# Designed miniproteins, single chains, continued (3), part 12

Each design is a single chain, and the fold is of that chain. pLDDT is the mean over its residues in the fold that is shown.

## One batch from the design tools (miniprotein)

Design m8390
Fold by ESMFold2-Fast:
Parts: C-alpha cells; sequence; structure tokens
Structure m8390 (fold): chain A 90 residues (1-90)
C-alpha cells in the first residue's frame, strides 16, 4: 500500500541520515553517497506525503532528515535534493 511505502521510505531516510553523521569525518566519499541517498529518500517522502494526504510521521521524518543534513553538508544536500525532487515529481 502507499502508506506502507511511505513508512518504509521514512525509515530509510532516518537510517541514511544517521549514517551520514557517522561517516562525515571518516570518509568524505561515503558521506557524499549517503547524502545523495538521503536526498532521494526525502524527495520520495515529500511526494508520497502529498499523494497520501498529511501524515505526521512522514512529515516529521522528512523534516528531521533535512535538518540533520543542513548541519553537515548544506551545499551537497541542496544540489542532490533539487535533482531528486525533480525526478520524483516527473
Amino acid sequence: SMKQQGNDATQQGNDNTKKLKDYYNKDKKKSINITKNTADTIAKLVDLNKKMGPNDDLSKASSNGSSQMSKFDNDIFKKYMDKSFKKVKD
């Protein structure tokens, strides 16, 4: 179901955000890849939230992911977020 897809994507976004923090100072290439994956997941969450109607869990996870990303690598996050958002919206 669309609700289940939203929940799964939310969990993936949260997990990727945590991984970004862990790898930021240890492996810059790895943290960049996690940022890309997190941006893609957040874009999908935003799209799913629009289609399913308002969902506090989806909105909260998306907001939390974006907030954590902006603390570590705002430029990379914005760049991949814009591209990912366009792909999801089609």
Scores: mean pLDDT 56

Design m8391
Fold by ESMFold2-Fast:
Structure m8391 (fold): chain A 59 residues (1-59)
Amino acid sequence: SMEEARKEGWRQAREGSEAKAKGDNATAARKFALAAEYYRRAGDDDMADAMQQAADALS
């Protein structure tokens, strides 16, 4: 469902932020890219674009 996709997007974004805080940019990039996919499935294109930009900046 869109609700489940949004919750998983939030979870991936949180894990990405935690990885970035620890200096693990490779894991952070992967997690933000996953968050972008989940937000896009949820119909939240603004959050999806923000997460993809974050992933691209760390790649």
Scores: mean pLDDT 89

Design m8392
Fold by ESMFold2-Fast:
Structure m8392 (fold): chain A 103 residues (1-103)
Amino acid sequence: SSYYERLLSLSTEEQRQLLRESLDRALEAARNGDDVAAKESLAQAMMVAEVLVEKGQDSIPTLEFLLERLREMEKVATGELKDVVQAARKRVEALLAQVRAAA
């Protein structure tokens, strides 16, 4: 997608900033009961995290930061959003284990 292409053109620091901003938006939306906005922002955050991991730069700290934010979202999320956040957390836990095994 054009978004993915634009994401790849960003510097690592810009991608880290976008990850932080997307996670903050997702958590705020979840706290406000805006499940649609929360899911959209979480999807953006997951895409940014995957790009950062593919680059191999700071993969472990990036995934640990994402995992902590997902745990915070899981505490406030309800219904379908909670299921989406739990699925994302399990994916990040698996990816973190894979990256640690490769290091």
Scores: mean pLDDT 84

Design m8393
Fold by ESMFold2-Fast:
Structure m8393 (fold): chain A 55 residues (1-55)
Amino acid sequence: MKLTYEEEFSVDADGVVTVTVTIRDENGNVLAVITASAPTFAEAAAQAAAQAKAF
């Protein structure tokens, strides 16, 4: 099965970065949605990637 990873990020007024990773199968079905928040994009992205890798 081929998985597709879609990454989105947002920054709130306090500078907190939230990274959302949506994992889909080859038919476009959502298998998981992973969110991580951190003061920096690098930290939020690393947390989201670690959770996505565990899937």
Scores: mean pLDDT 80

Design m8394
Fold by ESMFold2-Fast:
Parts: sequence; structure tokens; C-alpha cells
Structure m8394 (fold): chain A 92 residues (1-92)
Amino acid sequence: MKYKLVLLDPEGNVVGEAIAENLEEAEKIAEEEFGWPKSDVRIGIQLLELTKAKTVGLYEDGSVFVAESLEEGIEKAKELKPEKPVLLITRL
């Protein structure tokens, strides 16, 4: 299953985007390009599979949320924890 990764800065601007062909590639991109822990990405993707949600959001403090679309994920990230970076992972 393919994933799109989107990194938002604390102001909610998109500062990174990538497409991963699988979980292993998503973990690698997150760690090497975005400085995000592989373990957090794995937990997020597991949550996507468990909930059947379209998008998961990951904060640096380990808190997570789910959304029905990438657009909703971006909006929800700003509402839940404004001024914090967030990594969004969307199922393609």
C-alpha cells in the first residue's frame, strides 16, 4: 500500500512531501528526510490499518490523531495542537 507523507511546520506550512511505496520506505523517508522516529511512523501506519482512516497525524510528543482525508488532517492538526510540527501520513 502506498503512502503520502506531509510535514507541517509549527505555522502549518507544508515543508516536506514524499511518496512511499510501502511501510519500510515510509519509515526510511521519515527518519532520513524529516528527522521523525521510525517507531512513531510504524505506530501511525498501524493505526491507519486498525481504524481504516485515510490519514494519521503524528506529533513530536507521541500524540496521534486520525482524519478522513489529508485536507481534514491539516485542519485538525492546526486545531488540536497549534504551533507544533506534525507529520501527516495518508493512504493512497
Scores: mean pLDDT 83

Design m8395
Fold by ESMFold2-Fast:
Structure m8395 (fold): chain A 68 residues (1-68)
Amino acid sequence: AREEAIEVARETAEKAYREGASRTEAINKGIQAALEVLEKSGPVSEDERRAVILAAQKAAEEVIDKLE
């Protein structure tokens, strides 16, 4: 659910950035992957979706900041 979505965002952003995506592109790919995980978990409120987008963005930013 939420935790799984955030972890997928982190992994997706890291992979995209290592493959040469820009910071913005990598973060956006991470957020998109997190939303896909949420959609598969069942019905999601708009508030829950917004909370996960924010958390996924932060997780993606943190993982990219640790890369050179």
Scores: mean pLDDT 80

Design m8396
Fold by ESMFold2-Fast:
Structure m8396 (fold): chain A 86 residues (1-86)
Amino acid sequence: MEGALRGIARELERVREAAQSGDSDLAYRGARLVSQQARQLGLMLDSPTLLRLSDRAERVARLAQSGDTEGAVREAERAIREALEA
């Protein structure tokens, strides 16, 4: 469980950095992959935290897709905190 949460946090950090640099396409693709990974792990491990992180990563992807890179950074930072506090 802890390894999975740290892995998701590291992937979200990469998404945050892409969004912070203004690369909305890279942030969108990265967030989509994180959402998929977190959902799959959440189902396998029966982890409500990982399932919630999947939903947050989807919100990051939506924000990045709409060009709201600042919103994507803020949402990714919230998701990273949740992953590291669990």
Scores: mean pLDDT 87

Design m8397
Fold by ESMFold2-Fast:
Structure m8397 (fold): chain A 95 residues (1-95)
Amino acid sequence: SLLEIFEKAVEESRALLDEFAAEHPEFLGITQLIEAGLTLGLLRVRLDPSEAPKVLEELIKMLEEIAKEHPEIRPLTEKLIEVLRKAKKEAEEAL
């Protein structure tokens, strides 16, 4: 289901964020911003699962903008974008 695809992407993203924050506590603020975006996205998809592809696209755009302003966290943003792009493809195929 669309909700399960989105929830799995959030779980994978949170694991990457937690690992990165543990290794790089100086980027805690940026990781918290990304987690807030994931949490809001999850709430939106729980209310309307058909929004999953749109929410995933918005999160990808947010991460691309963060990567432009903070190239030092590119290893994190690239992995997160990969997870979300895979989930978006799965969500579009499930529609």
Scores: mean pLDDT 89

Design m8398
Fold by ESMFold2-Fast:
Structure m8398 (fold): chain A 81 residues (1-81)
Amino acid sequence: SAEIEQKVLELARKTAAQIKAIREQMAQTTDLQELMDLGAQEVGLASTYVSELNELTSGLSQEEKEKLKQKAQEVLDQEIA
């Protein structure tokens, strides 16, 4: 549905912004421990994103899931760049 699509794209944009902020912090530090902690946070965000994306799309047909996940990935990649 249009409502599910909107929520999925909003999730992708929110996740992209959070990942981008972490990567900008990583670019500014030379401390190995801080880099490791930031890397762990990025992995955690990716895991949460996949979980929430699967939950939001659980009621959709396989074709609708694939199309919407592809749109979400395109938004995520574009916003991180």
Scores: mean pLDDT 88

Design m8399
Fold by ESMFold2-Fast:
Structure m8399 (fold): chain A 100 residues (1-100)
Amino acid sequence: MKEKIEKARKKMEELLQKSIDYANQGIEAAEAGDIETARDLALKAAYYFGQALMVAGKPVEGLEALNKYSIAVIRAAQAGDREGLLAVIQELLDKAKEFL
């Protein structure tokens, strides 16, 4: 039982760290004006955050987070809204750090 709990926690932390790493890279790309790269990195960050919540036993919250952030990222990128894209990535980064 203890070993299974430790494995789930480690996997969640690994997925959250991947989300944080991709979100930070997405912020750097967006700040550089590379909206396409920032979008792709932000979508990876949203994906790993959603997976981390699913591994943590929160599949509904994980799917809701994935959908919410993916839609927001795609909309901001399609609009060329660099400021909006940065705001979405920052919110995702802050949320991932709260769970770590």
Scores: mean pLDDT 86

Design m8400
Fold by ESMFold2-Fast:
Structure m8400 (fold): chain A 65 residues (1-65)
Amino acid sequence: SEQQRVAQETAIGILFAEVGAEKIEFKGDEIYVYLRENDPETKKAAEEVAKKIEEDTGYKITILE
């Protein structure tokens, strides 16, 4: 349902915001994550979150600078 989709998108947004994402774009089954800073630790944390979300949801996630 639309409500379930919005809830999932919101939860994903919160998870990435916690690891330093400044912006997130949903494009069909793809998610583009824009990091605030591209420090190695921030990028690693974002990649770990992305891997978990991809495994749990089937979204394809790209981390961008």
Scores: mean pLDDT 83

Design m8401
Fold by ESMFold2-Fast:
Structure m8401 (fold): chain A 58 residues (1-58)
Amino acid sequence: SLATQLFQKIIAKENLPAALEQELQSELDDILASGSPYASIVAPLVIIGALEDYRAKS
């Protein structure tokens, strides 16, 4: 999906740790697998939240 592609590009740009990348990918996969029509909206919010959390720890 577009959300997955965006997530992968952001990970590459921000140099996120592999463990965090895998954890967030699993969360995104669960959201997308839910069949929710809102998954495409929720995914960008999860990515933003992850970046804010990562920045706070840096």
Scores: mean pLDDT 68

Design m8402
Fold by ESMFold2-Fast:
Structure m8402 (fold): chain A 84 residues (1-84)
Amino acid sequence: SKKEKARKLGEEFVDILREEGVPLTDAERQRIIDEIEKGVEAGKGAETLSRIATRLVIEHGPFSPEAQKRLRELAKEAEKIAKE
């Protein structure tokens, strides 16, 4: 389902953030996942991912090249889900 795909995308995004050393509480993790799920369902998944990633880069410093690549892949997946 579109909702299940959106949730999984949000979970993968948060896992990338955690691997980059962004300290997230369970509440912050769930908030980010919910925001991404809402954004994807509204057809704005890629914009939502980019906005959150930009904010976190400002707060925590630049992400690794590998993380940046994975985030670009998630943004493309969000665009595909939005077209369903």
Scores: mean pLDDT 82

Design m8403
Fold by ESMFold2-Fast:
Structure m8403 (fold): chain A 65 residues (1-65)
Amino acid sequence: AAEAERFRDNLVRSLELIKKYQSEEEFKIAAENIIKTARTVAAQRPELAPAYDEAIRHAKELVEK
């Protein structure tokens, strides 16, 4: 729980910073790269995959709406 919460917070902050300081196209590319990296980490630690999926979903909701 705590590890997934920190991961979610880091993703949200990274996406918000990119959204503030870069163009819409750059934001989309950066967001895709962050999500891809997160999925790679989840693949290496399958026991955390559901927590990372929830964190990614939450981050998308916060920064894409």
Scores: mean pLDDT 70

Design m8404
Fold by ESMFold2-Fast:
Structure m8404 (fold): chain A 77 residues (1-77)
Amino acid sequence: SEVQQRLDRLNTLLVQLSQLVANGGPDEEIDRVVDEIGRIAGLSEEERQRLREAARNQDWDTLSALFDEIIARVRAR
């Protein structure tokens, strides 16, 4: 289904973002991955900025909560 394809792509991007955060990857790559997540999940600019800030701060509690919300949003559509 289209929803399953979006979930598969989203999961790949969430894993990529997690690896970038864990490895202290460059801000430009974090921004690119966050924008792609936002495009798939329909995130506002404010929601994308929250995700970027949590990623740059290595705030895993906030990242985990945001990931769960993003996945739930895509599944509900």
Scores: mean pLDDT 86

Design m8405
Fold by ESMFold2-Fast:
Structure m8405 (fold): chain A 57 residues (1-57)
Amino acid sequence: SDARAARVAEELGLRPEQARGLVRLVRDGFSREEAVEMAAREGIPREKAERVLEEAL
């Protein structure tokens, strides 16, 4: 899953570490909506964060 998240991140112009962080938030019990909100605070577009979670989970 981490390798797939990293690949999707590169296609979307994100760093692999950002995508892994998103997946970890959901695994730690945050909702997808909460993970996307936290990503937005770090400057990651919501649309791209949602796509990472959709393809990595």
Scores: mean pLDDT 80

Design m8406
Fold by ESMFold2-Fast:
Structure m8406 (fold): chain A 67 residues (1-67)
Amino acid sequence: MRAPDLRQLIDQLEEEAKKVEDEEARKESMELIDKARAAVDQGEPGIDEALEYLKRAREVIEKAKES
């Protein structure tokens, strides 16, 4: 995965999280996205950690779209 694409993915997921109608899921996914952004700011050591946070945020968003 290319590093510039990771920042774009974070921004895209943040916009998706803001559109989540479930308040708890929105709050949870936004917190995970903030943690991913902080991890990316650490440089190379934080990339894997950021990817894990983004995966969790995506799962929260997808589940909120289901029932």
Scores: mean pLDDT 78

Design m8407
Fold by ESMFold2-Fast:
Structure m8407 (fold): chain A 92 residues (1-92)
Amino acid sequence: SDMEKLEELIEEMRERNRRFEEELRRLREENASAEELERLAREVEREIKEFVEELKKVIDKASRELILRAIGELLRLIGILEELRLEARRRK
């Protein structure tokens, strides 16, 4: 169902968010270049866009709980993007 697909999308995004957070942490520890941070930021921006487009397809049918979970994962992803952009700027 559309609801099961949305639950799968949320769980996939949750796992991708964990991986992005781990990669950001690694890049900070390794004192990575601004270019490497900007590359990851572009990947995160694409993931945000794709998630929002998929969410738009099912939002009218989604339960309040699923909408809130989706928003939570989207905000987490936006937070990762902001941190990546900040770190990249600090290294220029």
Scores: mean pLDDT 86

Design m8408
Fold by ESMFold2-Fast:
Structure m8408 (fold): chain A 85 residues (1-85)
Amino acid sequence: MFDLEKAKELFEKGKQAEKEGNVDEAIRYYLEAIDLLVFTTDPEAQKLLREILSYLEKVLTPEQARRLAAEHPELGLKVAVTLSF
């Protein structure tokens, strides 16, 4: 399934960005992966979604969320919605 495979690829890119210390890039990849999975009812995709959310919560601070919203308004909205679950 393309969406699941693409979300896995984006999640791996996000983890790689974290290893390189590029937190803003990691957050961007995690949010893109979440966007592909947020409406899925597939159990495997839902498990991946929860895992990505846990990684996002570890790196996302109020300061990072505000910066992301300023630089990428579309992603700032997704951050607010995602953390409101």
Scores: mean pLDDT 71

Design m8409
Fold by ESMFold2-Fast:
Structure m8409 (fold): chain A 56 residues (1-56)
Amino acid sequence: QEELDALLAEIRANPELFKKIYKLTDEQLEQLLADLEANRGDVLTFNRILEKYLNV
């Protein structure tokens, strides 16, 4: 849980960097954060979401 919370904080701290690296729009980044927040209690689904959106 701490690792997932730290990752969410990192994305929020550096949203512009994440958008540039992973070629996300503002809407895609908002959707990613919403999906991660909704699934933070399920580590497997959380990681699956990350792989889907951030696999470069």
Scores: mean pLDDT 72

Design m8410
Fold by ESMFold2-Fast:
Structure m8410 (fold): chain A 80 residues (1-80)
Amino acid sequence: MKEELLKAAEALREAARLLREGRREEAIQTIDEMAKQSKDPYVKKVLEGARTLAQQLPSDEAAAEVLEREARDLEEKAKE
């Protein structure tokens, strides 16, 4: 479980980096691939939400900031 939280956080940080480079389709693919590999239903729900926010937010920078916050939340949960 903790390993999946950290792996999902890393995927969200990578997606945020891709968004800042204007590579939104690749960012969404990164999130989708992690969601397919995850067995933790909580992690899957977080990644599905992050994917939706990344698609709906008006700017790549705003979307990247949201994904970075979600990654931080997953990293903090992994410390518990």
Scores: mean pLDDT 82

Design m8411
Fold by ESMFold2-Fast:
Structure m8411 (fold): chain A 65 residues (1-65)
Amino acid sequence: SVSEAYQFAKYMVKQGLSPKQAAEALKKALGRPLTEEEIEAAVKALRDSGASEEYVKEFEKELRK
């Protein structure tokens, strides 16, 4: 769900994971391709948590692979 994507992304950033590790963990947790709304929610969670724009860009790129 959108809420699950948001909360999971926020949690992964707090754990100090790299953008690639965070993206792979989120994809594995959902067990299916993410919807556009879920990707947008995860990206919003990173920005709301103070992640750099470089981190956010790499994370979104990895999520879309």
Scores: mean pLDDT 82

Design m8412
Fold by ESMFold2-Fast:
Structure m8412 (fold): chain A 102 residues (1-102)
Amino acid sequence: SEHCLKAQELLNQVDELDKSGKGTLPQLEKLTLEAAEEALKDPSCTDVKVKSAEYLASLAIFYANLGLKEKAQQLIDKAEKLIKGIDSPTTNALIGQAKALL
């Protein structure tokens, strides 16, 4: 769908910024949240929902370690919403790690 493709385009931008060492934490957060919103518009976007949730959980761990617990909780809530009904042990483990830091 258009929504799955848009989410994948946004995640490709996140991956490129990560690989190049460019991109700020707020920029990675913004792009990942936009990808998550697009993925939520189509229930068939399973792969991009999982990938978005993985990135959000990783960002939540980073923010929690900085003491930004409210921001971390917001990202955790979004990641949980994305994987609702999807069996993703790796994503669940990352979310669990983030929650343990709150």
Scores: mean pLDDT 86

Design m8413
Fold by ESMFold2-Fast:
Structure m8413 (fold): chain A 89 residues (1-89)
Amino acid sequence: MEEAEVERAAREIEEYAYRTARELGVPEEEAREIGRGAGELARQAHRELGIPPEKLREIARLGFGGLAARARGREEEAERLAAEAAELA
């Protein structure tokens, strides 16, 4: 059960990271690499730090939401989202 939930979270994080990178104008191949890396980091964070799948999703959305905000010129909002994500880890 746990493994399946972690895999779902990792896939959702991978998709979210890919979409965010694409929104930032990152080329498709690089965006896919970013997504894959984000998914792997989520799996590692669960395995090494015991972060539950729900928290992994929340941290990822805050972190990548910050990158999207920065792309839109909202740098203050991006910094706040990144800080909030760090507090959840």
Scores: mean pLDDT 75

Design m8414
Fold by ESMFold2-Fast:
Structure m8414 (fold): chain A 100 residues (1-100)
Amino acid sequence: SSKLLKLQKLLQELKLLYIEVIDDRQAGVPNEEILEKYRPRFEEIIEKLKELDEKAAKIVEEGFKELEEALKNNASVEELREIVEKIEERLQEVYEELQE
């Protein structure tokens, strides 16, 4: 119960963070500036996730690497959204497994 509630809160924080990244990209913020701004925030959330669930932490860490590579390769907003959707789907599977 307490672990699931903490995980749910971190997943909500991640969802808002992904929205902010996509919004900054849409607003024309330089990709390097986006990476410098958001990397520490993702690292903080990943560290908190490691204390709750190693699988969830790994999904977010791997997903951030994919987002970083996509941003460096000047990927479209649509491509970034597809990466985020896949990360969120994997995290939802972990959350559902922990409810059982």
Scores: mean pLDDT 86

Design m8415
Fold by ESMFold2-Fast:
Parts: C-alpha cells; structure tokens; sequence
Structure m8415 (fold): chain A 100 residues (1-100)
C-alpha cells in the first residue's frame, strides 16, 4: 500500500528528529491555518516542521503545487513585513494526514 509506505516514511523521519507529539491534518487549508498560528506566535520550530510537511506533500503529489506555492509566498511576505518577535521554544512535532 502506497499510503502505508508514506506513513511509515513519516514515522522514520519523526524518530530521526525526536518528535514528542503528532498533529493530524486533514486538508491543505488546515495546514495553512496551523502555519498562520505558528507565524503569529513566532513558533520557529513548528513553522519549520509545517513548511517541511507541506513541501513533502507537494513532492508526493498529495497537495496542489499551485496552492503550496501560494501558501509559501504568503509566509515569505509575512516574514519580510512583520517585526521580529522573541522566538517561542516549542517541542518537536510530527505532522501527519488524518487517517481515513
């Protein structure tokens, strides 16, 4: 099963990065909302993990590349226009698609 192989690959990555918890996301819109929260709260580690997850979904053809590009452009614009805030230290998190 290709889906099972993808989930197993994500679990291997989680073990390598020492993720302490898993967040399940159902849609690209949910990923965008979590990214917006991380940006507003200056949660740098969470932001990096969400960006990596979004890019991996695009690479695997599970997310529309145009939509991913639009989200990345919004992130880049926000980071350039927002004042630098103190970085909030967060635990390492694994992001997964919600199981069917």
Amino acid sequence: SELKAFEEALEEIAKEIGAKRTIYLSTIEEIEKELEKALKNNEEETLKRLISFLLKLAELGKADQKKVDEIMEKIDKYLKTSPKKPVVKTDKVLFKLTPK
Scores: mean pLDDT 66

Design m8416
Fold by ESMFold2-Fast:
Structure m8416 (fold): chain A 93 residues (1-93)
Amino acid sequence: KELEELIERVKEILKELLPEKEIKEERARALAATAYALRLTGAFIDGLLAKKNNETLDTSDLTEEERKALELGYNEDFEGHRELLKKVLEAFK
């Protein structure tokens, strides 16, 4: 999937640029996946704020998973967000 390919590319960059000569594939991939999970959490927070401010959701230029995270935040669905993050982190294991 396109998103998994992007995470793998970020993993390669992290392995190249971090000063730890022994950084393992699993560690680098986990860091890249965590960065993406944080990005999704940012979209979730934006959804929470949009709901609080009675603003409409703008899904322009968002990935499908970012759009889902934003919508979950707008609905204050914290358990849905937890499941989304679990699915994302498990996919990049």
Scores: mean pLDDT 74

Design m8417
Fold by ESMFold2-Fast:
Structure m8417 (fold): chain A 90 residues (1-90)
Amino acid sequence: MSAELQALVEEIREGLAQLHELTHQVLNAKSMEELKQLEAEFEEIVRRIRELLERLRKLDPELAARLELELEIAVGMFYMALSVSKLILE
């Protein structure tokens, strides 16, 4: 349990919280342009979290696997919300 491990976990948890906020923003989006901007921001945060998970996996592979599952759930929820919002705005 290094300070590096704790910092990685906190940064990943913060990123996951940001993904949940983006999912809520997608559900409240007013235009297709807003949806595209939110999707781009979501993809950038997901990429950053995946890089942090690779580093975490070298320190604690079991914890990395649990957080990776949480990331995949967040990704699924976002794209479900995005699909619904696209149908409403069309």
Scores: mean pLDDT 88

Design m8418
Fold by ESMFold2-Fast:
Structure m8418 (fold): chain A 83 residues (1-83)
Amino acid sequence: LREELERRKPALVEKLADTLYRELTEMMRSEGLSVQQALDLLEQAVAERKAYIEQKSTDPLIREYYIEVLEEAFRRVRERLLA
């Protein structure tokens, strides 16, 4: 199980990061948000999703996996916005 999840993780992180970056930059254009405001919204959304995963997931392996995916995707989006 873990080997299969680890094999798929890079593609899942990349897809999630690309989707979040696209949606966030579109929101910045439509709403006139600054980079800092966009990052604040992203941080809040990630924190809420992590809390949801922790509350609803009973399998520690699956919980850790999805939290790692979210954290890595968030890191990549933050790096792109600050570049």
Scores: mean pLDDT 80

Design m8419
Fold by ESMFold2-Fast:
Structure m8419 (fold): chain A 78 residues (1-78)
Amino acid sequence: GTTPDPNLTQEQVVALEEAVKQYAPSCDFDAFKKAVANAIKRPDLANLSNEEFVEQLKQLKLYSARSYVLIFMKDCNL
């Protein structure tokens, strides 16, 4: 399971889990990245490269969101 993240609300965690369920089967990473960015209230981050997006999540200490993104990228060979 994903490491608990004290910097995310329960509603944000649920939104991330729903984004994984919705987009992971099709490997629609662009839509997933936008959904994650919207869930954390930073839609500007969706325009970053995949590597820059992961780094920004780390800088924001959103470790659960970062873990979901990294797992998605690994499973989809991104």
Scores: mean pLDDT 80

Design m8420
Fold by ESMFold2-Fast:
Structure m8420 (fold): chain A 100 residues (1-100)
Amino acid sequence: TQAAIDSAMAEGQAALDATLAEAERDFRKVGERVSPEHAERLLEGARQGSGALRQTADEVAKEVSPEDAELVRKTADRHLARLGAVDGEFTRRLIEAGDA
């Protein structure tokens, strides 16, 4: 049913929006400890996608202390894990919706 597909698409978008909002909160905390500039670079990477976030996290980690690099990597990895979970659930929902 088209309505089931539309519902799955709306739920997927809402989950992505919620995941980005969590990333914004987490990266703001990184900014409080490391710098606002580094936090903004990480958030921009997250907005562009998983590949961009991985690249930016690696670049930022090279520019900060080992302790701050660990915080950066952990924060980026947490967001990437959330994105992976959203993608998996969205794929499952679309398959179910297509069969309805």
Scores: mean pLDDT 80

Design m8421
Fold by ESMFold2-Fast:
Formats: C-alpha cells, structure tokens, sequence
Structure m8421 (fold): chain A 81 residues (1-81)
C-alpha cells in the first residue's frame, strides 16, 4: 500500500468543482481517498491524501484525469515513502 499526496491548483472560483473532480478521479483510479482539504494559505490549492495498492499507477491516473479538467490550473501527485 502506497500513500499519495495530490496537490491541485484550481482556477479562481472552481475549488468545489476541483474537489468533486478529485474525488471522482481517485475512485476511478482505484484509490482510497483519506482526506481532502484546501490549503490555509492558498484557497485555490486543494490537498489530498490517497491510499493505493500501486501508488505510481494510481498517481499517474489521477494526474491525467485532473489535467483534463478545465477547472484545473495544475496538478502534482507523488508517492510518500
């Protein structure tokens, strides 16, 4: 089991849309969403912790799904070892 940190920058006003897209992307990639929150210093930054069997494959799938969303400015997903 790998833990993935996902950081997504939403376009202004699209934070809720990004959170919904993130939830869907995690579920479709076969990951388990542990937590989602907005950053306290940057309200457009959404942070999520995801658990997965294959962290690398799941992280890539989440990034691809979120990069396709018009509400997403940027995304990074990385495995925490």
Amino acid sequence: MDTILVSVVAKPGAEEEVIEALRKAVEEAGGELISVRRDSHDPNLVLALVRAEDGEATARAIEEALLAEPAVESVRAGIIK
Scores: mean pLDDT 83

Design m8422
Fold by ESMFold2-Fast:
Structure m8422 (fold): chain A 68 residues (1-68)
Amino acid sequence: MTVEEYFRERGVDTLSTGELVDLMVSQGFPEAEAAALVQARADAAGRSTLSREEALAVERELRRKYAG
């Protein structure tokens, strides 16, 4: 499922870094790249959880790199 669908279904405001990486891997993205992008966003935010907007930004970056 997409990040937006996951947030809607779970009724949460944030995702842990591990949850977001697992969600990206479930969409077919490489684990190493997903983990690197998630960690970069978490580090920039100064926390181990990401908001919906931050999670959507990770998904967009991966889609941009792996489009086709």
Scores: mean pLDDT 81

Design m8423
Fold by ESMFold2-Fast:
Structure m8423 (fold): chain A 99 residues (1-99)
Amino acid sequence: SLLEAHREELEAHIVTEADLAHAARPELRPEYLGRSVLEVARDPRAPLVFPKLVRAIGLELPETEEELDAVLKRVGLSGESARLLALAFLAAHREELAK
């Protein structure tokens, strides 16, 4: 699957300032910087910090690289950092659906 293809990258990725460039709640940025991207994606406040991205991932549930790129383009994000953040939100959403 899309998530399996990026599993090692997701497990290793630590949130950077580039990941937080489009955060809606700048006062929460210091709480996310330097944390695991998967931990940040599981935070119940994540939809407040990344509302457009979390909403788009939850509605579209991309299954392929092409679908993921289309979602990122629609929310105005690009680059590897944005891709890993989107994949982390997809992983967190899949975990919630499996509960």
Scores: mean pLDDT 78

Design m8424
Fold by ESMFold2-Fast:
Structure m8424 (fold): chain A 107 residues (1-107)
Amino acid sequence: SQEEIEKEFEEMVEYLKKKIEEITAKAPDLSDEEQLAMFEDLIDDFLTLIEWMKKKKVKKELVEKAVKELTEKLEEYIAALSPSVKPYAEELFKKALKKVEELIKEL
Protein backbone atom coordinates (compact mmCIF):
# COMPACT_ATOMS: atom_id res chain seq x y z
CA SER A 1 0.00 0.00 0.00
CA GLN A 2 1.01 3.68 -0.38
CA GLU A 3 1.01 4.05 3.45
CA GLU A 4 3.44 1.10 3.82
CA ILE A 5 5.77 2.63 1.18
CA GLU A 6 5.65 6.06 2.92
CA LYS A 7 6.44 4.44 6.32
CA GLU A 8 9.38 2.46 4.85
CA PHE A 9 10.58 5.67 3.16
CA GLU A 10 10.42 7.64 6.45
CA GLU A 11 12.35 4.87 8.27
CA MET A 12 15.05 4.78 5.54
CA VAL A 13 15.48 8.60 5.60
CA GLU A 14 15.76 8.67 9.43
CA TYR A 15 18.26 5.76 9.35
CA LEU A 16 20.49 7.57 6.83
CA LYS A 17 20.23 10.91 8.72
CA LYS A 18 21.33 9.15 11.93
CA LYS A 19 24.17 7.35 10.10
CA ILE A 20 25.45 10.68 8.71
CA GLU A 21 25.27 12.27 12.21
CA GLU A 22 27.21 9.35 13.79
CA ILE A 23 29.91 9.42 11.08
CA THR A 24 30.14 13.26 11.31
CA ALA A 25 30.84 12.96 15.06
CA LYS A 26 33.68 10.49 14.29
CA ALA A 27 35.20 12.49 11.38
CA PRO A 28 37.81 14.46 13.45
CA ASP A 29 39.27 11.12 14.68
CA LEU A 30 39.56 9.64 11.15
CA SER A 31 42.48 9.81 8.70
CA ASP A 32 42.03 11.83 5.48
CA GLU A 33 41.62 8.57 3.51
CA GLU A 34 38.99 7.25 5.98
CA GLN A 35 37.10 10.59 5.91
CA LEU A 36 36.85 10.47 2.11
CA ALA A 37 35.97 6.73 2.04
CA MET A 38 33.17 7.25 4.62
CA PHE A 39 31.82 10.19 2.61
CA GLU A 40 31.85 8.09 -0.60
CA ASP A 41 29.80 5.41 1.25
CA LEU A 42 27.32 8.07 2.49
CA ILE A 43 26.94 9.48 -1.05
CA ASP A 44 26.33 5.94 -2.39
CA ASP A 45 23.65 5.37 0.30
CA PHE A 46 22.05 8.75 -0.58
CA LEU A 47 21.90 8.00 -4.33
CA THR A 48 20.62 4.44 -3.69
CA LEU A 49 17.82 5.85 -1.49
CA ILE A 50 16.75 8.41 -4.15
CA GLU A 51 16.73 5.69 -6.86
CA TRP A 52 14.59 3.49 -4.54
CA MET A 53 12.15 6.40 -4.01
CA LYS A 54 11.83 6.83 -7.80
CA LYS A 55 11.25 3.06 -8.33
CA LYS A 56 8.55 3.00 -5.60
CA LYS A 57 6.91 6.17 -7.04
CA VAL A 58 7.19 8.10 -3.77
CA LYS A 59 5.49 11.53 -4.02
CA LYS A 60 7.82 14.22 -5.44
CA GLU A 61 7.15 16.54 -2.45
CA LEU A 62 8.31 13.85 0.04
CA VAL A 63 11.42 13.09 -2.06
CA GLU A 64 12.30 16.83 -2.26
CA LYS A 65 11.90 17.18 1.53
CA ALA A 66 14.14 14.13 2.16
CA VAL A 67 16.77 15.42 -0.33
CA LYS A 68 16.85 18.79 1.49
CA GLU A 69 17.24 17.15 4.94
CA LEU A 70 19.90 14.67 3.77
CA THR A 71 21.77 17.43 1.86
CA GLU A 72 21.92 19.49 5.09
CA LYS A 73 23.35 16.49 7.01
CA LEU A 74 25.94 15.79 4.28
CA GLU A 75 26.97 19.49 4.33
CA GLU A 76 27.53 19.14 8.12
CA TYR A 77 29.87 16.20 7.40
CA ILE A 78 31.82 18.22 4.80
CA ALA A 79 32.18 21.04 7.38
CA ALA A 80 33.72 18.54 9.86
CA LEU A 81 36.31 17.26 7.33
CA SER A 82 40.02 18.09 7.29
CA PRO A 83 40.87 21.06 4.97
CA SER A 84 42.88 18.68 2.70
CA VAL A 85 39.80 16.44 2.15
CA LYS A 86 37.11 19.16 1.73
CA PRO A 87 37.80 19.96 -2.00
CA TYR A 88 37.50 16.26 -2.97
CA ALA A 89 34.34 15.78 -0.88
CA GLU A 90 32.79 18.99 -2.32
CA GLU A 91 33.47 17.81 -5.91
CA LEU A 92 31.94 14.38 -5.19
CA PHE A 93 28.94 16.05 -3.48
CA LYS A 94 28.35 18.46 -6.40
CA LYS A 95 28.35 15.50 -8.83
CA ALA A 96 25.91 13.57 -6.60
CA LEU A 97 23.53 16.57 -6.27
CA LYS A 98 23.45 16.95 -10.08
CA LYS A 99 22.49 13.25 -10.40
CA VAL A 100 19.81 13.67 -7.69
CA GLU A 101 18.37 16.71 -9.55
CA GLU A 102 18.15 14.62 -12.75
CA LEU A 103 16.39 11.77 -10.86
CA ILE A 104 13.86 14.20 -9.28
CA LYS A 105 13.01 15.73 -12.71
CA GLU A 106 11.82 12.24 -13.77
CA LEU A 107 9.27 12.04 -10.88
Scores: mean pLDDT 87

